# Designs tried in a protein design run: designed miniproteins, single chains. Part 72

Each design is a single chain, and the fold is of that chain. pLDDT is the mean over its residues in the fold that is shown.

## One batch from the design tools (miniprotein)

Design m2490
Fold by ESMFold2-Fast:
Structure m2490 (fold): chain A 89 residues (1-89)
Amino acid sequence: MEELEKLARELAEQAYRLAKAGYSLDVIENFLRAQLRYFAEKYLGLDLEEANAKVDELRPKIREIARAAQAGDYERAFELALEVLKELS
């Protein structure tokens, strides 16, 4: 639980920084998907195939994180990231 909140904060901060730097929605989304896949493999013990499948199922919510970051809404990006991490777990 505490680790999920920490990671959600890190994801929201990174997405927000990329948005501030002028990166596109697709770039931010792809970055978040890569980070979430890495988390699933390393911290949840999922294999590559299962990690990819779960992250792909959550793609619409991951895109919402990227969109919130582009809107400058850090708090929404954090809440959405936490929801995605809970669903991934």
Scores: mean pLDDT 84

Design m2491
Fold by ESMFold2-Fast:
Order: sequence, then structure tokens, then C-alpha cells
Structure m2491 (fold): chain A 81 residues (1-81)
Amino acid sequence: LEELLEEFYKRGYEAGLEAGDDEEKAKKLLEELKEEALRELSLYVSYGEPPALPLGPQELLDLAVEVVEKGFEEGLEEYRK
């Protein structure tokens, strides 16, 4: 799980750097990444993460979106500096 969330953060960060100062590109990339993260994590929670999940399913989905958004914001900030 932690590895998957770390990968989501990294993808977000890289996408933020790629988008740079292009607001339309940033918007599109962020929405695509959020959708991909939700799909991947939905499969993860559906197909057999053990009952010892550290978070409930909804909290886990919310966390994935937050991690992608945080990575993306930090990537955008890095590009702007």
C-alpha cells in the first residue's frame, strides 16, 4: 500500500513538472492522474487487500487523491521556482 501511494505521489510530481506554466495542460493531467489512481486503488481494495488494511476503503480512496494532488502541486511549485 505505502509503495502504491508513493508511486501516486511521484506520478503527480512528475506531471506537475511537465505541465509547468500551462494551466490547461495542468488541469488535464491532474484529472487524468486522479482518475487513474482511483481506478488502481479501487481494484486494490476489491481484489483482496487483507482485512488488516490500515484505513477504511473510503479513507484509502480519499488518501490516494490527496497524495496525487499533493505531488502535483509540489511539482508545479518546483517548476515555477
Scores: mean pLDDT 71

Design m2492
Fold by ESMFold2-Fast:
Structure m2492 (fold): chain A 59 residues (1-59)
Amino acid sequence: AANAADARKMGLIAQKVVEEARKAGLSPSEIAKKAVDAIVETLGKPDYLVTKVSPPAPA
């Protein structure tokens, strides 16, 4: 079973991220990406994901 405290934090973080991104006029896919990133960073941030690296750009 998941921790109830972690689940509630996940919901609150997602709500804040969605609100801010929606207010900034981001696309639904960008909003979803930010929400997922915030949840992962809060609940299951393994060391290799916590390291901030630039994503490889195709060009």
Scores: mean pLDDT 65

Design m2493
Fold by ESMFold2-Fast:
Structure m2493 (fold): chain A 87 residues (1-87)
Amino acid sequence: MEKVKELLEEMGYKIIAEYELHSLEEAEKVAKELENLPYGLVVVLDSKTQKLNEEELLEAIRELIEKNKAAGRDPNAIILDANAIPE
């Protein structure tokens, strides 16, 4: 988590919200809240990202950031920790 935040900040993004998701019901509630927030990027940390080592995770996030920058999206990021939701 901390290194993900550091990478986002190094690449010029501001982290405006962080959510820990424990169920699909919580994810639905958070999705509704996100409709009211000015974000350009959502970083989802889930069971798939848990299978990545730190280097692979940071590379995947860097690619996501570059794609969002190329699309001209706002440098505001939201982090969703969905690791507690089972596959």
Scores: mean pLDDT 75

Design m2494
Fold by ESMFold2-Fast:
Structure m2494 (fold): chain A 91 residues (1-91)
Amino acid sequence: MSMEEIFEEAKKKIVEILEKAGVPKEVIEQVTKIIDEAKEKALKDPSKAVYITLEAGGKIVKLVEGLVSDEVKEEISKVFIEAAQKLAEVI
């Protein structure tokens, strides 16, 4: 799996989680921008990809705080942790 594919898979999973949680489309668009920016930064500096991914996850959890349950925030965190683990295997 390529680094780009890992980010696109994470983005797909996060969008599905947020849509099921009833998060407004405007907020989901902000979340996808954070992931796209993280992907671009990681592709330019792969050595920092794990850090960039975990930082993006933290930003997204903070952005959706108050809009989703603690369980949904945990699901979001798990997606980014899994993505970071996959990135560590390909770097």
Scores: mean pLDDT 86

Design m2495
Fold by ESMFold2-Fast:
Structure m2495 (fold): chain A 82 residues (1-82)
Amino acid sequence: NQARIDQLLAQLSPEARAALEALLAKENPSWEDIEALASLLSDEELQIAVQIFKLSGRSDLAFELEVVAGIRELEEAVKKVT
């Protein structure tokens, strides 16, 4: 499974990869930590990060990033409301 994680990490920008690895090292990351990582991720990189967390057994982190994806979708929808 580590080989698949390494393959996915190689698809991230160096900045996003470093931030994601730093978050994975935390046992109890806060929502602020999740938002900080997410701010460095494109929508494509965010989906890759979700897969990395699921493969790493960090379903908690994967869920938090999926919440961020939902917030981004809502923010884009709100921008279209007049």
Scores: mean pLDDT 78

Design m2496
Fold by ESMFold2-Fast:
Structure m2496 (fold): chain A 65 residues (1-65)
Amino acid sequence: LIDRLRALAEQLEAAGLEDAAAKLRAFVRMAEQVEPHLSDDERAQLRQYLTGLAREAEAQIAAAR
């Protein structure tokens, strides 16, 4: 998932969506920092949130094409 989000951030930047790319990269960094300290339930919630961000990024890339 994290690798997918990084790839999507690169695609957003390539599409000219620099602010969206920076925001996604910031969320990925935050997720990596907090994940080792989370419970299993909290990690599942974080994964769902990040999956939602991936879908939003994919929609923004599609709309920019």
Scores: mean pLDDT 80

Design m2497
Fold by ESMFold2-Fast:
Structure m2497 (fold): chain A 100 residues (1-100)
Amino acid sequence: RKRYLINVVVTAETLEKAEEARKRIEELLEELKKEGVIDHYAVFEPEPDGSRPGFYVTRFVATADSEENAEKAKKRLEELLKELKEEGIVSDYEISVSEY
């Protein structure tokens, strides 16, 4: 059965902002898992961004058992990340979906 990998990378100006973003994204991933939209997720600790001194990068990975569910998860994550960016918690983000 084809599975889909959702990769999320967020960049924040401070460790405190990175931790706040991580918490809110993890809460959404838990909701998506409870709804059966995603199967599993992993959240990694914020790390200093080697390309942007002073910034922190946080990585998230989720898996879905269908393209429809992967796109649904991506859309809801994009909506949250847009809100976090408008609030000044997140500076930049990227989301990608791939088959694996």
Scores: mean pLDDT 84

Design m2498
Fold by ESMFold2-Fast:
Structure m2498 (fold): chain A 97 residues (1-97)
Amino acid sequence: MEEFRKKAEEYEKEARKLLESGKEKDKFIEQARKAMTYYGLVSIEEAERLGEEFAKLDPERESEIRRATAVGVATGAIEKAGRLADEMIRRRREERE
């Protein structure tokens, strides 16, 4: 979890630098997508919040940013669902032994 948050923060910092320079929008989108994905693994709410912020800061790339946010959120939800399933399987086994 903490490792994913650190990676998300690193990609976010890089994305913000690229956005401030205004000259490498494709690289900005790449770094933003990576940040959204790692935030999605840690916190769906943080991924959504960052996605909204970036969409406001770069309206030309809004659709790509929103898509990256949706992918990150979906990835986080799938990961959380997987952990819940593992927990349910573990509890079921404990009920028998």
Scores: mean pLDDT 75

Design m2499
Fold by ESMFold2-Fast:
Formats: sequence, C-alpha cells, structure tokens
Structure m2499 (fold): chain A 79 residues (1-79)
Amino acid sequence: MEEEKKKIKEEMRKYAVDLQIELFKKTSDIDVEKARELLEKNFSDKNLEAMYKIAETLLKEVPNPPESAKKIVELYKKL
C-alpha cells in the first residue's frame, strides 16, 4: 500500500510540473526545459496538496481545463 501511494505521488508530480509549464506558456516567453528542471528540483509531497487545490480550482472555474489538471485530481483521489 505505501509503495502504491509513492508511485501515485510520483505520477502526480509529473502532471503538476506539466500543468505549471502549461500555465507559464500562457503568461510569458520562457525556456520550457529550464523551467521543468527547476520545478522538478523543488517539488515535495507538500507541493502535491497545493497542486491538487490548483487543479481542482481549474476544473471548477475553467470551461476547458488542461488534461494535466484532470489527471492530478484523479490521482489525488486514489491516495
């Protein structure tokens, strides 16, 4: 069970980084590869809860939310 939770958290981390990159692309001209590196280095379990809240808000407030947001919410519910 703990090993399963760890894998779910790791998958959520990947989608959380993808979501942040998608949001960055909409707001500015950034180096996507460099941004991904920085996000991955600073990502922790506490950030998963924050990203879940952001993803859930996007699903409720935005008519066409990113697929990464949907996947984050689905994975978090399996924890």
Scores: mean pLDDT 73

Design m2500
Fold by ESMFold2-Fast:
Structure m2500 (fold): chain A 70 residues (1-70)
Amino acid sequence: DDSRLRISLSFEVSRENKPEKGNILSGKESKYTPQKGSESGLNGIIFSSLNGKIDEGGRSKHLKTELSTQ
C-alpha cells in the first residue's frame, strides 16, 4: 500500500496544480479522506477514467454520465 499511496499523493498534487475552475481546493477533500485503502483502488479508476477522460476528452457532454457511472 505504501507504493500505491505514494503514487496517489503525487497524483493529488497534480490535481491541485491543474486548476479547471479554481475551486479544486475543496475537491481535494473528496479525493482520499478515508485511509481504508480506497486510494489503492481509486488511483486506477481515476487515472484511467477520470484523468484520461477529462484530459483527453476535454469535457464532453456525455462525459458527465461516464464520470457519474463510476
Scores: mean pLDDT 44

Design m2501
Fold by ESMFold2-Fast:
Structure m2501 (fold): chain A 58 residues (1-58)
Amino acid sequence: SALEAERAAAQAELDAAGKKYQDTFGNGTPEETVKAGKELSDLAARAQQRIADAEARA
């Protein structure tokens, strides 16, 4: 379904961002790690809203 596709896409983006954050935490500068963490947090909030909107339209 379209809703399941939206959930899968959101989860894949979060997984990718989480891996990037983990890599930056191990290999990057403190500034890069902070930026990656902020991006992951913002992406998670947006993904939750996107899924909620898709559920409301389903």
Scores: mean pLDDT 77

Design m2502
Fold by ESMFold2-Fast:
Structure m2502 (fold): chain A 83 residues (1-83)
Amino acid sequence: EKEELLKKFEELLKKMLEDGLISEEQAKALKEIFEKLVEEDLEKAKDFLKALELHYKALVNPELPKEEQEKIREEVTKLAEKA
């Protein structure tokens, strides 16, 4: 279960990096946060993955207004913070 979640998260980060939606520094920070969540609270880890999947889906939508894209990028940046 933990291994499967980590693999799904890694694949998502790879897609986001390939699409230019996050930096390598942000990807590393997000991975560190997710690894900690998987160890400390599995349900929060699942919620975190789901939230990031929704952000990715929105950001790859070419019909999304630029103002909304910027807001979602800010949310991803906040997720990359170790708070």
Scores: mean pLDDT 76

Design m2503
Fold by ESMFold2-Fast:
Structure m2503 (fold): chain A 68 residues (1-68)
Amino acid sequence: SEERLKAIEEVKKKYENKETTDELVEKYAQMLVDLGFSEETARREAERLKKEGKGALMEADLYAYESS
């Protein structure tokens, strides 16, 4: 629904300036494993995104996944 899409966008904007936490990295890695990636690939990708300062993107992807 439009209401849900707007809520997702507001969450993305709210988390754009959040520091990437170890909890976020773990949740993102688990999401990738659930999507069919290996544990090694999932963790490497989550850690890479953290190092690149893409915590907001990780939050957005995770929120969309959990809200689907």
Scores: mean pLDDT 74

Design m2504
Fold by ESMFold2-Fast:
Structure m2504 (fold): chain A 81 residues (1-81)
Amino acid sequence: ARVLSEEEKEEAIRLMEETLERLKAETDPAVRAALAREMGERLSEVLPEEVAFRLVAAVWMADETGDERLLEAAKRALRRL
């Protein structure tokens, strides 16, 4: 419900992109789960928890499937709000 600043939007997008690159490099399931959790916690500082969870899912699916179209759509939606 809070309007995000442009800086907060870009920081959230950068966090999503950095987490995706870290997930692509990581094979340990426990470390991968910790990376996803850390991203969700940090996004929840500025976004509603349900929105943060959907963004975590978009990043996770991009890593698991290699299809980043959903993630790119999520970034565009975030920049519009």
Scores: mean pLDDT 81

Design m2505
Fold by ESMFold2-Fast:
Structure m2505 (fold): chain A 91 residues (1-91)
Amino acid sequence: MEEEWRKREEQMIELVKNNDLEGLKKNFSEEAIELSKLPPEELRKLQEELDREIEERVTEELLRRAVVLGEAMALRLAEEKYEKYGSIAPP
């Protein structure tokens, strides 16, 4: 699982680095791509609200929302990593 997430993260960083909108659309939902444009603070608020709903009950709708938010946050983190490390020096 950790290896899968590392490969996924590397793929996200590469797609962001190359500004590959078609590749992003193939690998991520349109909803996740749109949400990734939101400030990190707004994404965290959405995650906190969803976490509260999940604690009360788990439904297919809540699970779908969790996946979409997770992908959106991962894309945003990949973009932030590229900005911080791609221009400075990747560790």
Scores: mean pLDDT 71

Design m2506
Fold by ESMFold2-Fast:
Structure m2506 (fold): chain A 74 residues (1-74)
Amino acid sequence: MEEERERALEEAERRGQEAMREINERLEEAAKEVGASVEEVKNEMNDIGIAGEAPSFDAMLEAAVERVRARLEE
């Protein structure tokens, strides 16, 4: 049944797009909150991830936001 395969692929793609949209929205909101770019937040998250200092995406995002805010304190 080709229809079953097509439906499964469409659902998987839709779920993937929704998950990616949610992540992007959270990154954009965090960047706006601290007055920085999404790229700056991503760079801090990458550093935190490499160091293994955050157990989850939420913890990593929060730590990245705080670090960006500290750099913009002036």
Scores: mean pLDDT 72

Design m2507
Fold by ESMFold2-Fast:
Structure m2507 (fold): chain A 95 residues (1-95)
Amino acid sequence: TEKYRKLALALSVVIKNAEEVYEEAMPILEELSKSEDEFVKNLALATIYAIRKKLGLPVPDVPESIKNIAENLEKLESDLTPEEALEFLRELLEE
């Protein structure tokens, strides 16, 4: 439970700082979107959608459920720095 909570907070930080972290975050998010954990996969897809939308890039056709996850992630508040958020996501890939 704590792992998923921290994941949601880290992804929220990445979305809010999309312009600054886009190049570093996208390869990590694309790898997380291939996760066998459906929750991790859906959060990664929602984050990719939110970032692309925020930056005015072409957005993938995603279900309404994924769009709702993206909107909820954008509403979260966190004291994590962008660097701390990216580090957590990298650590998650190594599990």
Scores: mean pLDDT 84

Design m2508
Fold by ESMFold2-Fast:
Structure m2508 (fold): chain A 56 residues (1-56)
Amino acid sequence: SMDAPPDEIAELIQSRKDLSLEQKHEISIAIANKDFETLEKLVSKEIVEKVKKFYK
């Protein structure tokens, strides 16, 4: 909920060393579409909660 939530979320995902490039792309699409069901399958619940806060 600061000045650039999409960039902040993108940096969070891109900084993850445990995620493949394909997974990062899928996550970015899920975030853009507010597809929290798909996002929960791809990332931890903690990241889903952070994304929800930015769209809340």
Scores: mean pLDDT 69

Design m2509
Fold by ESMFold2-Fast:
Structure m2509 (fold): chain A 91 residues (1-91)
Amino acid sequence: SMEELEKIAKEFEKLLTSNPVVDKEKFEELLRKMAEAMKEAGFSDEQIRKALQTMAAARGLQEATPEQSPEEIEKRIAELQEEALKILEEL
């Protein structure tokens, strides 16, 4: 439902704006809930993939440190995106 998607969006906003110990399990749970809610709302698999990749990239940017190279940040984003896409395949 749209209300569930809005609730999930607010939880992501809290996670991305809180202290750098983002609970990995909680982030993965929110990605799963988002994918399930989007699928129930009639979004295509392509739209769900894009949303999951966007959230994973946002997390990768949030956890990035000034000492990391652009290549290290890009690699970390790619790893997070791959983990997020596994959630869609498990649905």
Scores: mean pLDDT 74

Design m2510
Fold by ESMFold2-Fast:
Formats: C-alpha cells, structure tokens, sequence
Structure m2510 (fold): chain A 62 residues (1-62)
C-alpha cells in the first residue's frame, strides 16, 4: 500500500498503482523501480513526476 498517494483522486491513484505494478512485474524486483521513467509514468497516470518519485521512494523504504 502506498500511503503517500492516498490524497489523490481514486482514478489517478488506481492508474498510478497499475503503472507501478506493471513496471514491478516487467523489471522483476521492487528495487528496480528506482530505474523507472518517472516522467512517462506520471504522464500515463495523470499525476506529477514528484508524486511518482514519492510513491517509488515509499515502496523502496518498506
């Protein structure tokens, strides 16, 4: 669960979570999310790049 994005509209939060899950599956590890294209993920989910960076940082801190 990514608590840092809980304040996002449900639709945007769901899209961002789906993007991050897809990238996690593609890359094969949570640690590899540090290499995700933050700008592309932000555009796809309709959120700011800083929101994506915060979500990834929270996941990696777990």
Amino acid sequence: MISSIASLPPEKRKKLEDVLVREHIRLGSIEALAGVDVRAAAEEAGVSPSTVSRAIRELLAQ
Scores: mean pLDDT 75

Design m2511
Fold by ESMFold2-Fast:
Order: sequence, then C-alpha cells, then structure tokens
Structure m2511 (fold): chain A 65 residues (1-65)
Amino acid sequence: EKLEKIRRDLEGVHKAMLAYKKGATLEEVRKAMREAGASDEVIDAVVEKLKAGKPVTYRDVAEAL
C-alpha cells in the first residue's frame, strides 16, 4: 500500500539523519536506510545530497519516489 511505502522511505530518511549526526560514513547511512526498508531510489537521492554537502529536503526525496 502506498502509505506503507512512504512510511518506510521516511523511516529510512530519519535513520540516515540520525546516523549522519553521529558521524557515520555514507556507506553506514546507506545501510541504515536499507535496514529501515527505504527504496533504492530514495537511498541514492539522500546519499547524493549528503555527498554534495547540501541539505536533504522531503521534496528532493519525494521526487525520487
């Protein structure tokens, strides 16, 4: 169901932000998002934004959904 997919993707973004705040590497962020059930498109979008040093917004993530 669409709401459950969105919930998992948002959970993945939340896990990514927590891991990054704790000084995790981009690979650790990717693993945390995958464990939360986020889609590969959302994981890639978040990792690319973090690599570029730019803020991750929900709009950027929503475009990858």
Scores: mean pLDDT 71

Design m2512
Fold by ESMFold2-Fast:
Structure m2512 (fold): chain A 70 residues (1-70)
Amino acid sequence: KKELIEKVAQLGIVYKEKYGEEVGLKVLEGLAELYGLDFKEVKEMAEKLEKEGVKPESIEELRKKLEKIA
């Protein structure tokens, strides 16, 4: 679902900011696989959010939202 893709994309962005691009990419791949999402859609959402300058929520808040959606 769109909301799930968005939260996964935001987690990838925040991990990239804190731990570097490789870790961010691994997080996107792992969460896409875990939740049965298309990696391409998740990556495109992350790129869109970064271009728009959307500030991701904290890792804790994003994880809580993912648990509610999943």
Scores: mean pLDDT 78

Design m2513
Fold by ESMFold2-Fast:
Parts: structure tokens; C-alpha cells; sequence
Structure m2513 (fold): chain A 64 residues (1-64)
């Protein structure tokens, strides 16, 4: 997953479900990936990229 793909997915989730859901989804992804930090598994990398995009989006929305 590219940074652009992760950002697009994060914005889609926000538009469909709102900020509360985005915050919940971020917590779930962080919990899923925490034991696998440094693992080269493509699925773990994809989840981390999405988590980073969600965290960035939450920070942007809260700064408004």
C-alpha cells in the first residue's frame, strides 16, 4: 500500500463513519500491529501505513 492509497482509504472511512469511528479503528490497528513492529510481513506493513494515515487525519481534523 502506498502513502497515497492509505490516505485515500483513511478519508473514505472518515466520510462514511465519522471521526469517532476513525479513532476506534486506529486503536484497533495499533493493537493488531504492536506485537509485530519490525516484521516485514506485507499485511502488517499495510496495517501500519493505514494506522499512520488515520492518525494524521485525526490530527488534521482536531486542528480545525
Amino acid sequence: MTVEEASAEARRILAEHGLDYVEQRLKELEAETAPHRGDPDPEVRRKRQLANALASLIAEERAR
Scores: mean pLDDT 76

Design m2514
Fold by ESMFold2-Fast:
Parts: sequence; structure tokens; C-alpha cells
Structure m2514 (fold): chain A 74 residues (1-74)
Amino acid sequence: SELLDLLQEVLAELEERGDEEGAADVRAAIAFFRRNPDDLEGQLAVLRILAQRLSERDPELAARLRARIDELEA
């Protein structure tokens, strides 16, 4: 899954920066995706929440997630 690959890249980046809270949020999103592979609506909702939570700390990363959501909804 391209979204799961993106989340793994984001997780690695946050772990390298020592953002334990951001990394935990991304790990929760990855776990949801793995448990709910056929729930596209749930996956998109989780990504929107993740982007919102990250927007104060990392607006560039939040923008990357929102751009991917927009691509999937198109």
C-alpha cells in the first residue's frame, strides 16, 4: 500500500528527530491500516486526524499527508 509506505517513511523521519509523540500517532495509524485494510473511509479519517495533530508541530509533513488524502479522494 502506497499510504502504508508513506506512513512508514513519516514514522522513520519522526523517530530520527526524536518526536516520540508524533511517532506514536503514526504507529497508531499504521496499526489501524493493518487491521482495517478494506476500510478506505476509516483509513482516510485516520489520516485527516493525523494531519491535523501534526499541523502545529510540522506543517510541511501535515501538508504532505493532506495532499495524499486529496489524491485518494479524487
Scores: mean pLDDT 80

Design m2515
Fold by ESMFold2-Fast:
Structure m2515 (fold): chain A 72 residues (1-72)
Amino acid sequence: SSELEELAAWIREKAAEKGLSFTEEAARLLAERLLRLGDQAKEYAERVLDMLKSLGIRTVTVATVRSLPLPP
């Protein structure tokens, strides 16, 4: 869906601002998991990005996203 692609693109842009790079598939997978949160999706995504940055992760892959706990 267009919403999925827009959220995935937004995640990649925000990640780049924080010094992180996402593979296309990783950004898409994270977007798919977060879309169910509606208006909270972007806030949760930013928290995930801040966490990944604090862990010293610079490249986010599908394996990284799959290891993330499900949002409540």
Scores: mean pLDDT 82

Design m2516
Fold by ESMFold2-Fast:
Structure m2516 (fold): chain A 64 residues (1-64)
Amino acid sequence: PTYQIVVKGTDKTVLTYLKENPSLSPEQKTRIEELENNARSKSKEELQQELDELDLPLEVVELN
């Protein structure tokens, strides 16, 4: 797939974000990991909608 989840305004990956934020709740970590796994099978619209629900500083970017 051509989509990747990164920290808004940066090139930091979800894995880096999780490592830098170990204080995130187990629920938040699980949801982020599920989104990362689903990024390969979900549409950009679906990923963006789920990120908006989480209210985290993450965005979907297209890999060209």
Scores: mean pLDDT 75

Design m2517
Fold by ESMFold2-Fast:
Structure m2517 (fold): chain A 80 residues (1-80)
Amino acid sequence: SPEQEAHLERLVLEFQAEQEEIGRQLGATLSPAERAAKGAQLDALWVRYGEEMARLARAGASREELEALRERYLAELRAL
């Protein structure tokens, strides 16, 4: 549905914004090599999150299921 698609787009964009902010903050405390390694981990999480969100949305997942996936990936993101 258009509402489900709009909600999915918001969750993806919100995750991207948080990923960018965490990447910026990591840059303040890490060496260039450590930043490169953490950047690769952030990029891998972003790709996996986007793919899983898209798959769940196509399968007709509820808003609650999409939010649960977002919270799980945000926890992984914050643990980096």
Scores: mean pLDDT 79

Design m2518
Fold by ESMFold2-Fast:
Structure m2518 (fold): chain A 82 residues (1-82)
Amino acid sequence: MEEILKKLEEARKASEAGDAQKALKYVNEMAEIAKKNNITLSKEIREHVRKAVRAAVDGNYAEATEHLKKAIELLKKEIEKS
């Protein structure tokens, strides 16, 4: 979980810098970590990540950053419940 959180934070920073390729790279690395460790992210987290990716590809970095922040908040809340 901590590695996934770190990758989402790196994706958020890349999005804030307007670097869509770097943001997508970190999102993909997060997905690979989740798959290898049999971690299933909640539907809400996955939906915010998908919306962030779409916004970043469209050049809407502010919207992408907000969705990544939401995913990070939800993931932190899930870690606290575990």
Scores: mean pLDDT 83

Design m2519
Fold by ESMFold2-Fast:
Structure m2519 (fold): chain A 98 residues (1-98)
Amino acid sequence: SMESISESAQADLDQITEAAIANLRDIESPDKQKRVAAYSAAMIYIGIIGLASDKEKARAALERIRATARELQASPDPETREMAAAIAALTDRRIAEL
């Protein structure tokens, strides 16, 4: 049914959002390669979420990612702050494009 499809799509979006947030935390890693991988993955997750058919749920997901990125802007590490600022700016643009 259409309801079952919507429920499945929402579960997938929630899982993607949780994975995106967990991955985003890795931009604080002392391993530079892990930080770069986390930053790249965050861009991909934001792109995927922005393509979701349910624009209200996509907005809520992007707002959660943006909140985490804004939290990470308080990092003592300048590179982490720069990456976090770029992610926050991208989520702002994606939300505006929904």
Scores: mean pLDDT 81

Design m2520
Fold by ESMFold2-Fast:
Structure m2520 (fold): chain A 69 residues (1-69)
Amino acid sequence: SPWAPLASKSLDEIARALAEELGLDGSLKTSEEVARQLVEAGVVTGPNPFQEAITLIVGRAIRAIGDGI
């Protein structure tokens, strides 16, 4: 599906943009790396902080796709 490469790129691009917005390392390549940095920076502090960070990245990516950004 032509959507699969675009979805993967969107997640990585959005994760990187979010990391830069929050002053984290912009050289991070994956949503997992960005999620770890969000936890370390204290951006997410819920009962499952890593899961919360992943959800934040995914939510932002879905919003960006839905809003046409």
Scores: mean pLDDT 66

Design m2521
Fold by ESMFold2-Fast:
Structure m2521 (fold): chain A 100 residues (1-100)
Amino acid sequence: MEHIEKAIEAVKKALEAVKNGDFETAREYLKEAILHLGEAIGDKLGAESVVRIADMLGGVIPLAKLVIELSKYLADQGIPGAEEVAKLAEETLKAIKERL
């Protein structure tokens, strides 16, 4: 699924930004990953996801947690690549916490 491939790329870029100490860039890539995961869920659930995303826009930690939850949901639905997104997001969250 094209949206999952884009989510994987976005989370990889977020992780690289965190490793470089660039939390603003990491935040933008995590938002990009959430958008692509929302698109993978579909139009109806995507709209509801945007509302939840707005509530989580407070920082890189809540954004990384939302990526983990959305990707785990998609993995449970049998979407290929979603488990890789979850693992990358968990690695990103760990990297954020290690730099605080």
Scores: mean pLDDT 77

Design m2522
Fold by ESMFold2-Fast:
Structure m2522 (fold): chain A 120 residues (1-120)
Amino acid sequence: DELEKEQKEIKEAQLENLLEIALEILKEKDPERAEEAEKLMKELPDLASQVVAAIGALAGLDKEKMLELAKWMEEKKYEEITKTFIKYGNEVALRLMRALMKILGEEESAKKLEEEIKKR
């Protein structure tokens, strides 16, 4: 219905904005890695998968792990994604992942990420 379409458009806009933020931070920190991440994003069909891979790059994760995170996002394995960022993520990556999980409506994962941020 119209409301479902509107909600989808809002989520897509939020995901696009989060991807832009993640890539902008990555370009500032490591331009070469940002270029590699952008090339990888073109191979990922789902916007949420692109966002999680970009945040993975910000966390210092390699291409293999970024692809694994993208696949887990497509498969909705949010617990596996959350555990990975708690283990390997820096504060910036954790904050962006919390934002991603909130956009996706994954409140339990967002809460776990927030608790980890508070510990640091």
Scores: mean pLDDT 85

Design m2523
Fold by ESMFold2-Fast:
Structure m2523 (fold): chain A 77 residues (1-77)
Amino acid sequence: MMTPGQLLTAAAIRLAGAVFDAKLKGVPEEALEKIEKVAKETFAKIKQLIDQGASKEEVLKVLDEGLREMEKIIEEA
């Protein structure tokens, strides 16, 4: 069982990795700013869910949704 701190750290690493991958792909600065905004908003939602005692499954669902939104921005850029 992951602790809330471990779950939050894992989410941060996954979101930061997605931003880094976008930078490596050379997306335009405007698209990168949108991706970074989605990452920050997703992380804030995950932090709020953890503070409210949400399940690991609920947190991972929000993380997956955020990552998919970031991928869509890359495809549309």
Scores: mean pLDDT 83

Design m2524
Fold by ESMFold2-Fast:
Structure m2524 (fold): chain A 95 residues (1-95)
Amino acid sequence: SIERLREILEEGKKLNLPQEVLDLIEEAIRYLEDGTPEALRQALRKLLEAARLVQKLLEEMQENPEKYSQERIDKLREIIDRLVEEILAVAAQLG
């Protein structure tokens, strides 16, 4: 839902996620507000890109555990899980 994605966006800002990730989530929200099948496909593409970038960041953090807290790693995992739930919800709307 748009409300859940806005919540993910605010949590991402608090975690200081890269601006590129935040922009992708915000663009996905705008496409979901339009609601056409083409807009839903664009939203799905943006959310998949955002999830890929967060996953890459999580992997880099896990490879450098001396530089990053377990709490921060856990919060990034939670963001990925929530993004995946939204990706599945958008994909279901497309068939």
Scores: mean pLDDT 87

